# Designed miniproteins, single chains, continued (2): the designs that were tried, part 96

Each design is a single chain, and the fold is of that chain. pLDDT is the mean over its residues in the fold that is shown.

## One batch from the design tools (miniprotein)

Design m7334
Fold by ESMFold2-Fast:
Structure m7334 (fold): chain A 62 residues (1-62)
Amino acid sequence: SSGINQSLGIVQQSDDIDTAIQNLQQMLQTSTGDNRQQIQQVIRIVRRSDDISTAIQQIQQM
C-alpha cells in the first residue's frame, strides 16, 4: 500500500527513532484517508521499537 511504502522509505532513511517519528508526523499532516491511517499505524510501530532495524522489520511484516 502507498502509505506503508512511503512510511517505510522514511524509516529506512532515518538515523534514529526520533528522526523517523518527526518525519512521519510531518507526512501525516498532509495525508488523508487510507494513507493517513497507514502512516499512523507505522508511527505506532516505530514508537514501540527499540531501534530502526526492528521498526523496519515490523513494518515489512504489515
Scores: mean pLDDT 85

Design m7335
Fold by ESMFold2-Fast:
Structure m7335 (fold): chain A 62 residues (1-62)
Amino acid sequence: SMAARRAELQRRAVRDAAANGGTLSPELQKEVENAAKEAGPIVTARSQAILDELRRRAEEVL
């Protein structure tokens, strides 16, 4: 289901950020983009918020 995919992407984003100092893998970013395309505007906004927050942290940690 879309909800299950979204939950898994969120868990992987958090895990990726924790393991790599706020950096997302390109593979995870692509999967977030794909999930956003499938789920439409509301889930797109949520996925983008997660990516934006993680990128911001990565830039501040670097």
Scores: mean pLDDT 64

Design m7336
Fold by ESMFold2-Fast:
Structure m7336 (fold): chain A 105 residues (1-105)
Amino acid sequence: GPRITVSASAEEVPAGGEVTLTAKVENPTPDTYATLYRNGEEVARIDIATGKVEVKDPRVEASYDKEKNVATITVRDVEAGETYALVAQDAETGAASPLVRALPP
């Protein structure tokens, strides 16, 4: 099955700051996705098997590097009180980042 590792560049980010979340997925199965949640709502998704990227928010940039097997999602200009989590999973296996919290300025 896939081997999934998920990380965040920081667990706390000041308002106006930037955070990068990464998912490394080795040997992805069909329907393996890396999904970014902001306050529990999907704002970006990467289909790991195909490299298809969907971004729903202009502050979010997402990419997949097939050579390194790494999905990278960067959030700019975080707002105080927002929370972020990256979850990478297929039907059987999953991993999640620590919860990232946007702090007061």
Scores: mean pLDDT 86

Design m7337
Fold by ESMFold2-Fast:
Structure m7337 (fold): chain A 80 residues (1-80)
Amino acid sequence: SALEQLRARNLFNFLLLRYGAQFKNSYLESLAALAVGEYNSQLAAGKSAEEAAEAVVNLVSKYVPLNAVDKEELKDILLQ
């Protein structure tokens, strides 16, 4: 959907802004797609948007070193 495409783009832009100096563009783009997939999967499983966003933060934290501010911004992007 258009909303899913917008969410993927917003996540990719966030990851590029924070981690583009440390990681390849293709790595961050794949991570953004994985994050959107996880968010949609959690919602399809009947989780709240807040629970789905928390699951995405936990997943993304395995791939990039999110600090507390990054975690909050990532949740805000998902909850739009």
Scores: mean pLDDT 87

Design m7338
Fold by ESMFold2-Fast:
Structure m7338 (fold): chain A 82 residues (1-82)
Amino acid sequence: MLEELARRLAERLGTEVPDVPTEEAARQNELGSREGRRLVEEDRKRPLSLEELLDRALALHERHGKYAALGFLGEYARARAL
């Protein structure tokens, strides 16, 4: 499910062709990754549903930009990939 979410976001964001300059995309991705690590820590206290994780990733996309959502998903997908 998280992998499907990552693919869906990549399709929407046009991973092959960044909407923003590479430097800006890198900054957004780093921000998202940092947020993802923090949220993984929260998830450890109480397992979050995949649906809730999806909602958080989409919220990051809306607030910070496409690459922030991708960075977040990367961290969460790694932690939740079981």
Scores: mean pLDDT 66

Design m7339
Fold by ESMFold2-Fast:
Structure m7339 (fold): chain A 99 residues (1-99)
Amino acid sequence: LKEIEEEVKKKLDEVMSNPDDLSLYKEAIKLIEEKIKELEEKYPDDPEAQELIKKLRKLKVGLEIEIIRLETSDKKEEEKKIRELLEKAGDEELLKRLK
């Protein structure tokens, strides 16, 4: 589990160093998806793995929001796409923060 967290953190540090590089955000999302699948397959009954999966899913949504912001020049379209993403992800708390 710690190795997965460290690998994801390293990729996020790369994104933070190059915040305008869409390819790095997409690579980070792909890595997170691969790690979620690995955790679900290898550790389906591990509570620590389930907590890490939850954390990784929230992190993925955050990265997808940043991609929408970088790709979208219209504020209303940006807000609509972010809302649709949050509804799909089931993150009611984050959706309430948007209005």
Scores: mean pLDDT 75

Design m7340
Fold by ESMFold2-Fast:
Structure m7340 (fold): chain A 79 residues (1-79)
Amino acid sequence: MKTVTITMSPSDSSDAATLAGQAFLRGDDVKLVNVGPKVGEGVVRVGRALKGSKLTITVTGGSPEAERRVEEEARELQG
């Protein structure tokens, strides 16, 4: 297994979900850094549809509640 790290601005709407989806399909783990809550939610949804990979996410630029929710959702992908 390999880990793919994607670092971005909280205001960035770039292809994080697409890049994470490609990594998940290969069975690679994904680490997202400095992700906005909306982009983080998108990546979590893609990961939930695909099995076998870990998602680690750090969320910024949202409320503490939004950041916590997205990070907790990412942890559920291992259940």
Scores: mean pLDDT 71

Design m7341
Fold by ESMFold2-Fast:
Structure m7341 (fold): chain A 78 residues (1-78)
Amino acid sequence: MKTPEELRKAVAEVIRKGIEQGKSAEEIVDDVYKVILELAPELKDFVERKKQEALAASTDEEKLRIIVEGVNEVVEKL
């Protein structure tokens, strides 16, 4: 059982490590999606829609912003 705070910390860590390792924004978005599915599987449909929205963005910066905003919305629903 994960608290909203633990979910936010887990996602922040995945993003930080992905950037440090030189992963693409698309790979980071996928890694974040996988973490949310493990910690909050009940929100899968919502998070899947946010993942598609992020992947449709034109820039890497927008992709990362959309996924972070999606995580904040997921946390508010918990």
Scores: mean pLDDT 76

Design m7342
Fold by ESMFold2-Fast:
Structure m7342 (fold): chain A 108 residues (1-108)
Amino acid sequence: TRESLEKAMDAVNEEAVARVDEALAALEKDPKNSGAFFTVVMAASYLAKKGDTDKAIEVYQRLADIYKAAGDKVGELLSLSRVYKLKGDDDKAEKLREEAEKLLQEKL
């Protein structure tokens, strides 16, 4: 049932929240660690879903800082876009997303 799936997903998301600091530390060592990235995004999304918006903002800000330190401008801009979206600044969030997409197109 949908309720059983939602409960199972919430358990996985709660585990991601418990591991978010470990996942952020893993990304500081390897910014290309997809598993750690998924854990961070899952944790931040779940924090926002349950109304812990300030914690979700903190997680995305730390993610942006990691990508900035790594020289990954696309990762930095996409993470900052999520921060501003959670703050209710949809115009700033969209502008940052568009800047990231433009940089991705310039690599082709």
Scores: mean pLDDT 85

Design m7343
Fold by ESMFold2-Fast:
Structure m7343 (fold): chain A 66 residues (1-66)
Amino acid sequence: MTVEEYKKRLEELKERVENTDDPEELQAIYREAMRIAKEVAGEHEDVLNLVAEVIRLILEKMGHRA
């Protein structure tokens, strides 16, 4: 997967987060974003910044309790 493919996929995940409040779907999106972060292994800041944005939106929607 190329950097541009990762960015496109992360933008799609971000849209999915904005359009859902289902905890199971949010967890699935979180796992996919984390998978992308591991695959790039810190090589691409732009990709990691998008991963961070997706994770932030997920945590905001899920309401981190403890």
Scores: mean pLDDT 76

Design m7344
Fold by ESMFold2-Fast:
Structure m7344 (fold): chain A 92 residues (1-92)
Amino acid sequence: SMKKKLEEIKEKVKKELKEYIEKGGDYSEELEKNVELLKKESPELYREVGVFVLELLYEKLPPSEELRKRLEFGKRAIREGLDGDEVRALWE
């Protein structure tokens, strides 16, 4: 099933992005291609990855009510079809 294959790619992308965000280093060509594939073939799964990344990035920031509100807004905006770059622009 194409749906099962895309779900497996989503989980792999989430794992690799978490490692990249936590450790730095290699943003691999495979990771980039898998992100592009999700964006084209499953916008819904691409949005789930965007929400996951946003939550990880906010976990690294000091806790504040303003940041919590921004995180919740960003999660909603991504789920409603804005991409992660568009959401980032709205925070600034």
Scores: mean pLDDT 76

Design m7345
Fold by ESMFold2-Fast:
Structure m7345 (fold): chain A 103 residues (1-103)
Amino acid sequence: MSTYERLLSLSAEEQVRLLREHLEKALEAAKAGDDKEAQIHLAQAVMVAEVLVEKGERSIESLEELIKGLEEIKKVAKGRLKETVERALKHVKELLEEVRRKQ
């Protein structure tokens, strides 16, 4: 089963828990200097939040939590990972602004 198909079958509450888990794992990997693992978990966290936005479920809450988690990862990230986190922050902040305008 693909990650996307699995996410579609989860409740909004389960998706928010998964978002938190991926953000925690990304932060731990970044602190350990494991940029590859940090990038994988960061990408999964963004995907979970985007699926919640697509479904119209807990979209503002999930994007605000993703922004907070990305800002924490940015504090410990270095080099290319920091640049990736900064790009993700810009994208997620723009998406949050768009969601707020539609509600």
Scores: mean pLDDT 84

Design m7346
Fold by ESMFold2-Fast:
Structure m7346 (fold): chain A 79 residues (1-79)
Amino acid sequence: SLPKTTEEKVKAALETMLNSPDPYSLILESSKGVKFQLLRRGNTLTVTNEKGETATFDLEANLDAAAKALAEGKLPASL
């Protein structure tokens, strides 16, 4: 089978979060080795980077933008 891209893996993880019991938390690692702590409550995702900076947004509405930013090692802009 073809390997999934980092963006595809991140998107799959975010989709799993949406369909998981509330609350749900995980640690994601970008293609550049940057780690993010993720916490979902309802449809709201809070992302915390290694500096303690946070972004909070509606996960379902922003799934593709969030997956791309996190895969690239960037904190998503508040969406």
Scores: mean pLDDT 80

Design m7347
Fold by ESMFold2-Fast:
Structure m7347 (fold): chain A 59 residues (1-59)
Amino acid sequence: DELIRKAAEELVEIAKHFNVDVKKLSEEDALTLLSITKHGRLLNEEEKKKAFELAKELS
């Protein structure tokens, strides 16, 4: 899913910018961050959880 992948990449970039390890983010914090990204904001809660799991794989 292209939208979930773009959201995951956006989460990885935010984490890099703030020098935070994506794997150390709580699910609540990850979903909150995704809610403010260009593509993550378009996802529902279950899709945001999938984007977070993918972001952990990409980091």
Scores: mean pLDDT 85

Design m7348
Fold by ESMFold2-Fast:
Structure m7348 (fold): chain A 68 residues (1-68)
Amino acid sequence: DDAFKKAAIANLEKLYQMGLLSEEQLKAAKEAIEKAKDVKEAMELIRKALSGEARVYALNAVKDATYV
């Protein structure tokens, strides 16, 4: 769980550095990951916190973190 959260946050910060998430979207996504008990809740909270392309990028970042 901690390894997942660390990987998910790192992936989200990479998206921000690439200009695919705004600072506000990054903060909202990081809060969602921090609050989540597991991967399913993390994805649910991201879907509620973000919309549009940012949601798609963030959900893919969370999914990629599940392979760690």
Scores: mean pLDDT 83

Design m7349
Fold by ESMFold2-Fast:
Structure m7349 (fold): chain A 71 residues (1-71)
Amino acid sequence: SVIGRILARDEPVAYALLSAKGLSAEETAEVIGKVRRLVKEGKYEEAKELLKSYGLSDEEAEQIINELLAR
């Protein structure tokens, strides 16, 4: 899918980790959008807890947040 190709290019860590937990490319893009909004608002713990709600570890959630902060 076009979304999957964009995610693999721009957010490969987030795409790999969330896909491993069973999320589609579309679901992954939606989650990334929510995480970006929370991070922009300074709500880092809420962003981590959102990612962990999908089965990610604390370390995996931090890896995704760091990837998104790097742009």
Scores: mean pLDDT 84

Design m7350
Fold by ESMFold2-Fast:
Structure m7350 (fold): chain A 83 residues (1-83)
Amino acid sequence: MLSPLQLEAEILVSMNLILAVVSGAPQELLDALAEAGRLVSVASDEAVRAALPHLEAAREALLAGDWEAALEHARRAVEILRA
């Protein structure tokens, strides 16, 4: 079972990724990626922290207007958080 922090980070990214794709609203995904990164950065588990560079890459891509890269990085982070 996922740790509470890992589960919270996974839910935040997954739900806001779906919302952003459906609504085309990047701000919700930006906020979710920032909060997930905060939760992941304080995790004691190295495997959970492995999601951090992907969350950061997704946020950077989204800020650069590269929506496709942002979605790919966000999905990669979710995959790590589910493992």
Scores: mean pLDDT 72

Design m7351
Fold by ESMFold2-Fast:
Structure m7351 (fold): chain A 77 residues (1-77)
Amino acid sequence: DLVQQLQEYLGLSENDAQALVDAAKESEEAAAILQQIIDNRLDIPEALRLLSTLHEHDEEGFEELLERIRRGLELRE
């Protein structure tokens, strides 16, 4: 379940993980990026860089989601 994997890997809430998955359903590129992050367990800075490419699909909503992801990852240390 991609939503659960994003919750575990990125420390996202269910709603934030679902929003990211829903954004990915509208784009093959977004889906591939999310899967690549999870499957390859990319370095956190690289994962955040790849996630920023989703910005062009929903600029306003994605900016807020990306900030929540960044804060979650920073707080895990």
Scores: mean pLDDT 64

Design m7352
Fold by ESMFold2-Fast:
Structure m7352 (fold): chain A 94 residues (1-94)
Amino acid sequence: MAAEAEKAKEEIKGVAEVALARLETLKEEAEKNKKDLKKVEKYLNSAKAVAKAAFEELEKIAKEVPEAEPVAQEAKKKIEKELQEIEDIYEKAK
C-alpha cells in the first residue's frame, strides 16, 4: 500500500542518515590520523562494520516492502561511496 511504501522510504532515509553521519565522523578521524596507519586501519574496520549493519537493515526493509527497493539501493550506493573514501585514506596512509 502507498502508506506502507512511504513509511519504508522514510525508514531507509533514517538508516542511511545515521550510517552516513557515523561514516563522516570516521572519515574525519582517519584523515586527522593519516600518519598513523594502525589508527586509520581501526577507523576503516569500524567504517566497514557500520556499512555492513546499515546494508543488512536496508536489505531487510526492502525485502519486507519491495516498493522501497530503489530507495534502498540508492542509500546503499551513498554508503559505499563514503566507505570507499575511507579506504582511499587508508591506501594513501600506506
Scores: mean pLDDT 86

Design m7353
Fold by ESMFold2-Fast:
Structure m7353 (fold): chain A 71 residues (1-71)
Amino acid sequence: SMTPGQRDTLRLLSLVPPSGIRVEQAGDTGTITLTLTLGPDLTLTVTVRDPSEEAFQQAMRRALDELRRLS
Protein backbone atom coordinates (compact mmCIF):
# COMPACT_ATOMS: atom_id res chain seq x y z
CA SER A 1 0.00 0.00 0.00
CA MET A 2 1.12 3.56 -0.70
CA THR A 3 2.54 5.61 2.16
CA PRO A 4 1.62 9.31 2.61
CA GLY A 5 5.15 10.16 1.46
CA GLN A 6 4.75 8.16 -1.75
CA ARG A 7 1.38 9.81 -2.40
CA ASP A 8 2.93 13.26 -1.82
CA THR A 9 5.79 12.34 -4.18
CA LEU A 10 3.35 11.36 -6.94
CA ARG A 11 1.38 14.57 -6.41
CA LEU A 12 4.55 16.67 -6.61
CA LEU A 13 5.82 14.79 -9.68
CA SER A 14 2.54 15.71 -11.45
CA LEU A 15 3.47 19.40 -10.93
CA VAL A 16 7.16 19.09 -11.93
CA PRO A 17 8.02 18.32 -15.57
CA PRO A 18 10.15 15.15 -15.95
CA SER A 19 13.06 17.31 -17.18
CA GLY A 20 12.94 19.13 -13.83
CA ILE A 21 13.95 16.00 -11.89
CA ARG A 22 17.60 14.94 -11.84
CA VAL A 23 19.43 12.27 -9.81
CA GLU A 24 23.25 12.23 -9.69
CA GLN A 25 25.81 10.15 -7.81
CA ALA A 26 28.71 12.26 -6.52
CA GLY A 27 31.48 10.04 -7.93
CA ASP A 28 33.95 8.67 -5.39
CA THR A 29 31.97 9.78 -2.31
CA GLY A 30 28.97 7.55 -3.10
CA THR A 31 26.67 10.47 -2.22
CA ILE A 32 23.39 10.74 -4.14
CA THR A 33 22.16 14.23 -5.07
CA LEU A 34 18.54 14.78 -6.08
CA THR A 35 17.73 18.09 -7.80
CA LEU A 36 14.13 19.26 -8.25
CA THR A 37 13.38 22.28 -10.46
CA LEU A 38 9.87 23.67 -9.91
CA GLY A 39 10.32 27.04 -11.64
CA PRO A 40 12.91 29.25 -13.33
CA ASP A 41 14.27 30.50 -9.97
CA LEU A 42 13.19 27.66 -7.65
CA THR A 43 15.47 24.64 -7.28
CA LEU A 44 15.68 22.24 -4.33
CA THR A 45 18.75 20.05 -3.85
CA VAL A 46 18.70 17.01 -1.55
CA THR A 47 21.89 15.15 -0.67
CA VAL A 48 21.85 11.57 0.70
CA ARG A 49 25.13 10.21 2.04
CA ASP A 50 23.84 6.74 2.88
CA PRO A 51 21.63 5.57 -0.04
CA SER A 52 19.80 2.95 2.03
CA GLU A 53 16.09 2.69 1.27
CA GLU A 54 15.16 4.30 4.61
CA ALA A 55 17.64 7.18 4.26
CA PHE A 56 16.49 7.87 0.70
CA GLN A 57 12.81 7.75 1.69
CA GLN A 58 13.46 10.12 4.62
CA ALA A 59 15.40 12.54 2.37
CA MET A 60 12.58 12.50 -0.20
CA ARG A 61 9.96 13.13 2.47
CA ARG A 62 12.00 16.03 3.84
CA ALA A 63 12.38 17.54 0.36
CA LEU A 64 8.63 17.25 -0.23
CA ASP A 65 7.87 18.94 3.11
CA GLU A 66 10.20 21.83 2.18
CA LEU A 67 8.54 22.18 -1.23
CA ARG A 68 5.07 22.15 0.36
CA ARG A 69 6.14 24.96 2.72
CA LEU A 70 7.53 27.01 -0.19
CA SER A 71 4.51 26.39 -2.41
Scores: mean pLDDT 62

Design m7354
Fold by ESMFold2-Fast:
Structure m7354 (fold): chain A 92 residues (1-92)
Amino acid sequence: SLLSQLLQQLYAATTEEELLAVMRQIFAQASREDQERALLALYLRATESDEARRRMIIGVLEAMAEELAASDPEMAASLRALVAALRQQQAA
């Protein structure tokens, strides 16, 4: 499926630019349900990642929240909530 291909690309991304490109594709092409599934997968990946990868994921989520703020404020709010949750886990 498209979601499976995009998730493989998310897991393979090694740079912020690569991860941003995949995230933009997900938000452009996937259903809301699949967007939420991709965010859950990325959140879980971030919690299992080293500090460098976690920082990269947080940066990408913040960038996507800014890009979506006007067109999809609900999704932008969800992305900011995930960033807050990931930052709280780093503080522990």
Scores: mean pLDDT 83

Design m7355
Fold by ESMFold2-Fast:
Structure m7355 (fold): chain A 99 residues (1-99)
Amino acid sequence: MEEALRKATQAVLDSFEEEIRKAKDVDEQVAMLREALRILKANIDYAKQNKDEVGLKLDIEALERLLEVAERLYQEHPDNPGIKALLEELRKLLEEAKK
């Protein structure tokens, strides 16, 4: 069960990363990542409240992938303040999720 859920989560994230690449500009990419962050934060809060250890683990893995995407965007656009703020928020949420 867990392995099937992980594969499904990876497929969703792969599709999301493809959609990010199709975005018209970096501001749209940042907006898409912020929406994904909002959804993942809610999912993490829900998983912790309901003691869903599998869901929490998968949400943390999804956060780590979002962080990798944001770090790549920051390397490409180091002067964009939206990307920098997003990186700080993602790193903070990831540390809080692992507590």
Scores: mean pLDDT 82

Design m7356
Fold by ESMFold2-Fast:
Structure m7356 (fold): chain A 89 residues (1-89)
Amino acid sequence: SREEKIKKAKELAEELVRRHGEEVARATGLSVEAVGSIAAEVAGLALTEGPEAARERVEEAAREAERLGELGAAEALRRVAELVLEELE
């Protein structure tokens, strides 16, 4: 169900933040909380739409962030997507 997928996405995001959140935050200049929010969104996309669709949507979002000058957000989106997709396999 959608509710189960949302719960699983949150659990995955919390695990990724615990393991990698500080490293991603330091590399991107974002807060750990911002990294967690990105992780939850990417995990939700992967679980609801599949890993390939999640990769495409994350790359589109990262390119848009780059156009807006949000380089840290773009890097965080790409790094978090790699971590989420590795954990789902």
Scores: mean pLDDT 84

Design m7357
Fold by ESMFold2-Fast:
Structure m7357 (fold): chain A 83 residues (1-83)
Amino acid sequence: MKYKATVKGINKDNKETIKIEFKEDATPSQVVEAVEKAMKEGKNVEITFYAKTEDEARGMAKAAIDVMKSYGAKEVKYEIEKL
C-alpha cells in the first residue's frame, strides 16, 4: 500500500510552474529542499512524492506547504491519494 501526494504553490506573478516528481519514496528533507530551491527562484512549484503511509504523506505535504507559505505563496493546493 502506497500514498501519492501532490502539492502546488502559486506565486503572485503567475510565472512558469516547475514540476518536480520523486518517483521513489522521498524523505522530508528532499521534499523541503526541492520546494525551497524552486520558491527562492520566484517560480510556481508543483511537487509530487510518494510515501508508504498516509501519516508520512501528510507530514511531508505539510512540510512542503509550510515552506511555500514562508516564501510568500499566495495560494497552496494539495491532494493525497491512496494507491
Scores: mean pLDDT 77

Design m7358
Fold by ESMFold2-Fast:
Structure m7358 (fold): chain A 94 residues (1-94)
Amino acid sequence: SGLSEEQKKLAEELAEKYHPYAGDRSKTLEVAKAIRDELKKRGLLRDDVPEGTLQIMVDIMTNPDPRFPEALAFLKDKEGFLKAIETIIRAFGK
């Protein structure tokens, strides 16, 4: 996976908490803030992450285009949502 054990544990915790928000664009900012705050708190946030970039990636990864209902079905599955969160943490973590 390329994630550290601490990053994997964080991904599991965030995925469990925010899985009910999969496909809900009104929750994108809350999810993005939670990921950023936890990475920063643990000293795992990359130094070069611009404001808004993480929010954009969370939107792309957790709110798929409605023309592809199979992508939303994947995210409604706990394993699929965990993989989305792991991808975000891999992109913005160190």
Scores: mean pLDDT 80

Design m7359
Fold by ESMFold2-Fast:
Structure m7359 (fold): chain A 58 residues (1-58)
Amino acid sequence: DLDKQITASRIARELLAESLASRDGEVDLAAAQEVNRLTNKIYDALKAGKSEEEARKL
């Protein structure tokens, strides 16, 4: 479901926004890998019928 993939990606970036900002806007490989990992976990939770609020707790 494309909408859930987009939502998961957005939530993952929001959760990591403070960490990314602390790097002076520079994207490093570790930060990118963490975004991808969280996106996948959030997407799986949304596909399983969890709410956006529940998915944010992952």
Scores: mean pLDDT 72

Design m7360
Fold by ESMFold2-Fast:
Structure m7360 (fold): chain A 98 residues (1-98)
Amino acid sequence: ASPGSLEAAEAVGRALGSVPGVEAEVEGNRVTITAGDSPGGQTAAAMAAGGLAAGPGVRVEVEGNRVVIDVGSGPAGEGGAEGMKGAAEAAAKAGLAA
């Protein structure tokens, strides 16, 4: 994983892990998000999956209340990490507002 991929994954995990009912695990360039039965956690996970899946080199797998985000080397360049952080922060904000 590139330094940018690692930075993007950490930023995504930090933002989404701030939502009550969301458990975020960061392993290198991979972020695993587990949303509990809270509406806010489920909203944050769904918005993160949709927003991040649109990024080049990002792979998102949804398994019920679990979302696995693999940040490849591509979008984790200079603009990619900030874009992913912004998407994750928007998803977390939506979860907190729900």
Scores: mean pLDDT 71

Design m7361
Fold by ESMFold2-Fast:
Structure m7361 (fold): chain A 70 residues (1-70)
Amino acid sequence: SEKKEIEEKTKKEVEEISKEANEKADAAYAAYKAAGDEEKGRKEVNKIDKEGGAKQQKIIAEGVAKIKEL
């Protein structure tokens, strides 16, 4: 069904955003930790997580809107 296809695409996009955010956060934290600044590393991780979360919310809202048009 079209609803199921939209749900599956939304899920995959949300999972990809999560994966990219996690990889970016891990890399940023490791880099700052190696430089001796774990506090900046933690702040950068928090920023990346917030930006990723905002992108996920947008994708979910777009998926919901498409389903309502069915």
Scores: mean pLDDT 87

Design m7362
Fold by ESMFold2-Fast:
Structure m7362 (fold): chain A 101 residues (1-101)
Amino acid sequence: SLVPIESEPIVIENAKAGDVIKVTVKNTGPGTVKDLYVELLDEEGRVLGFSAPATLKQGEEKTFELRVPASAEGKTLTVKVKGLSENPDAKLEVEVEVIPG
């Protein structure tokens, strides 16, 4: 059975509209994580954007890109990674880089 998995949230303060948020996710644990996607949330918990879903096998990594929308200028944003793991011991490592737009 599939087990929900979520990364620790990563906070981006003072977001700049047009910037690209690069989210690199690595499956460092055993088993495959399915329907893995990245959500970008504002201070109110509203979804500003999400990536297309992906599958990460053990040891695989993938970089997702999300653009900061105009409505998010100067706001604190939260990046969350969510998925469904085939193994309860699955682990996701997440790195975030913000690139000027």
Scores: mean pLDDT 88

Design m7363
Fold by ESMFold2-Fast:
Structure m7363 (fold): chain A 120 residues (1-120)
Amino acid sequence: MEEKVNKLLDEIIELLRQASELFRKAAEAFKNGDVEKGIEYAKQAKEVLDRAIEVARELQKLDPDFGAAILAGVEGLKLEVDRAIKAMKNGDYEKAAEEFERAAQGARGLIELVESYKKK
């Protein structure tokens, strides 16, 4: 069981690192006026988060309390991405960049939470 849990935790860390980098790239693209690249990074980030939700649900089956906390965290990041996409559709690229910067920070905090849990 511990070996399977550790594998899922490592998969979540990797997916969150990918999401954080994509959020950072999306924010930078919108700040630089590169709307097309910003949209592409946002799309890739959403796909990575959908995969992270699947892994978090598998973790919840093996570790219900921690898995639920991670699932809630990833779903929170997805809500931030949805807010950024809404800002993009309204032409508010400054707000889109701010929401992606917040999502990147949230993803890093969630990585720290997972890494701390592995040390227990």
Scores: mean pLDDT 86

Design m7364
Fold by ESMFold2-Fast:
Structure m7364 (fold): chain A 116 residues (1-116)
Amino acid sequence: MLSPLERAEKIGEVIEEVLKELGKELGARIEVKVSVSVDANGNVVLTIELEDGGVLKINLGEMSLEEVIEMIRAMIAHLVKRVTGRLDEELVKKFVEELIKKLREALPDVEFEYEI
């Protein structure tokens, strides 16, 4: 079983990989910085910084993996709309499915369920 920090690092690696593949599919370079920290309450926080100055903070001590996936889905939808000028729901679904698959591969001992 991974420690909370190791689990957060694996989640961050998967998110970075999925967002890089999304950028490749869109023909755009999406630069993403993912960092892991501990807040004042001892919760592990994942911070995702986009090149455009967009910042998403995910409190892994307070959020389920399903809630994390929902937040990343919103980020994927935002990036698709920003690059293409439209919401491509099939493309968003494709990358959410890839995110779920990679999370299951990276965290085989963690149980979660998400409907697409």
Scores: mean pLDDT 79

Design m7365
Fold by ESMFold2-Fast:
Structure m7365 (fold): chain A 110 residues (1-110)
Amino acid sequence: MEETLRLIDETIAHNDEAMKKLDEAHENNDIEKMKQVVEDQIAWLEKVRAQAKDPQLQKALDTQIRSLKEILEEADKLSISKFYTFVVSTLTSFTLLLRLMRRELEEEMA
């Protein structure tokens, strides 16, 4: 339980950092840097997935990894603004899901 909460908190923090890097890359019209941020995010999530023991967290990580990979595959077909919007929307939704999971786990521990 405590380990799952730690992994959730670390993943939320990493998502926030990734969003800041995406904002900077978007302001500089740097699609290659945005792609690199997404690739780095996928690599981080795969490391968290290897450590995750909670089935619900495993499923959430697997879904997010798949979504980010699909966005990367379509990157060359999207405008820079569309790519940015899809990535940020996906990260924002994932952060919300993780925050809800964290609250449910804390309530179960009380």
Scores: mean pLDDT 87

Design m7366
Fold by ESMFold2-Fast:
Structure m7366 (fold): chain A 58 residues (1-58)
Amino acid sequence: SSSEQRRLQLLEEVEEGVRDVMLSVMNRVQTPQSEIDERLRRHNERAEENLSALRKQI
């Protein structure tokens, strides 16, 4: 319905606004989001390398 379409548009705008505020807060508290993401990526890569090494031992 048209009412639901309007509601979804408002929810999307609110969600975008909340995301922007959260990012601003995280930046102000000096949370290194990029560093956290890099560490998670490295851990995942290490886990896959370890699994591949274990399979080669079979």
Scores: mean pLDDT 71

Design m7367
Fold by ESMFold2-Fast:
Structure m7367 (fold): chain A 53 residues (1-53)
Amino acid sequence: MLGQMFVEGSKAVKLAEENVEEGIEKVREIAERHAGIRDALLLMAEDIRERAS
């Protein structure tokens, strides 16, 4: 379900606020399992990186 993917993504974002690398890795794991929206999850990881800079 699409909503569940975004909920998992939101949890990864919270993790990344403490540790950017760990949050990005978590987003990549979610993207691998949900290939249909992989690009959106990878963009989320990039946003985390930019905000951390």
Scores: mean pLDDT 67

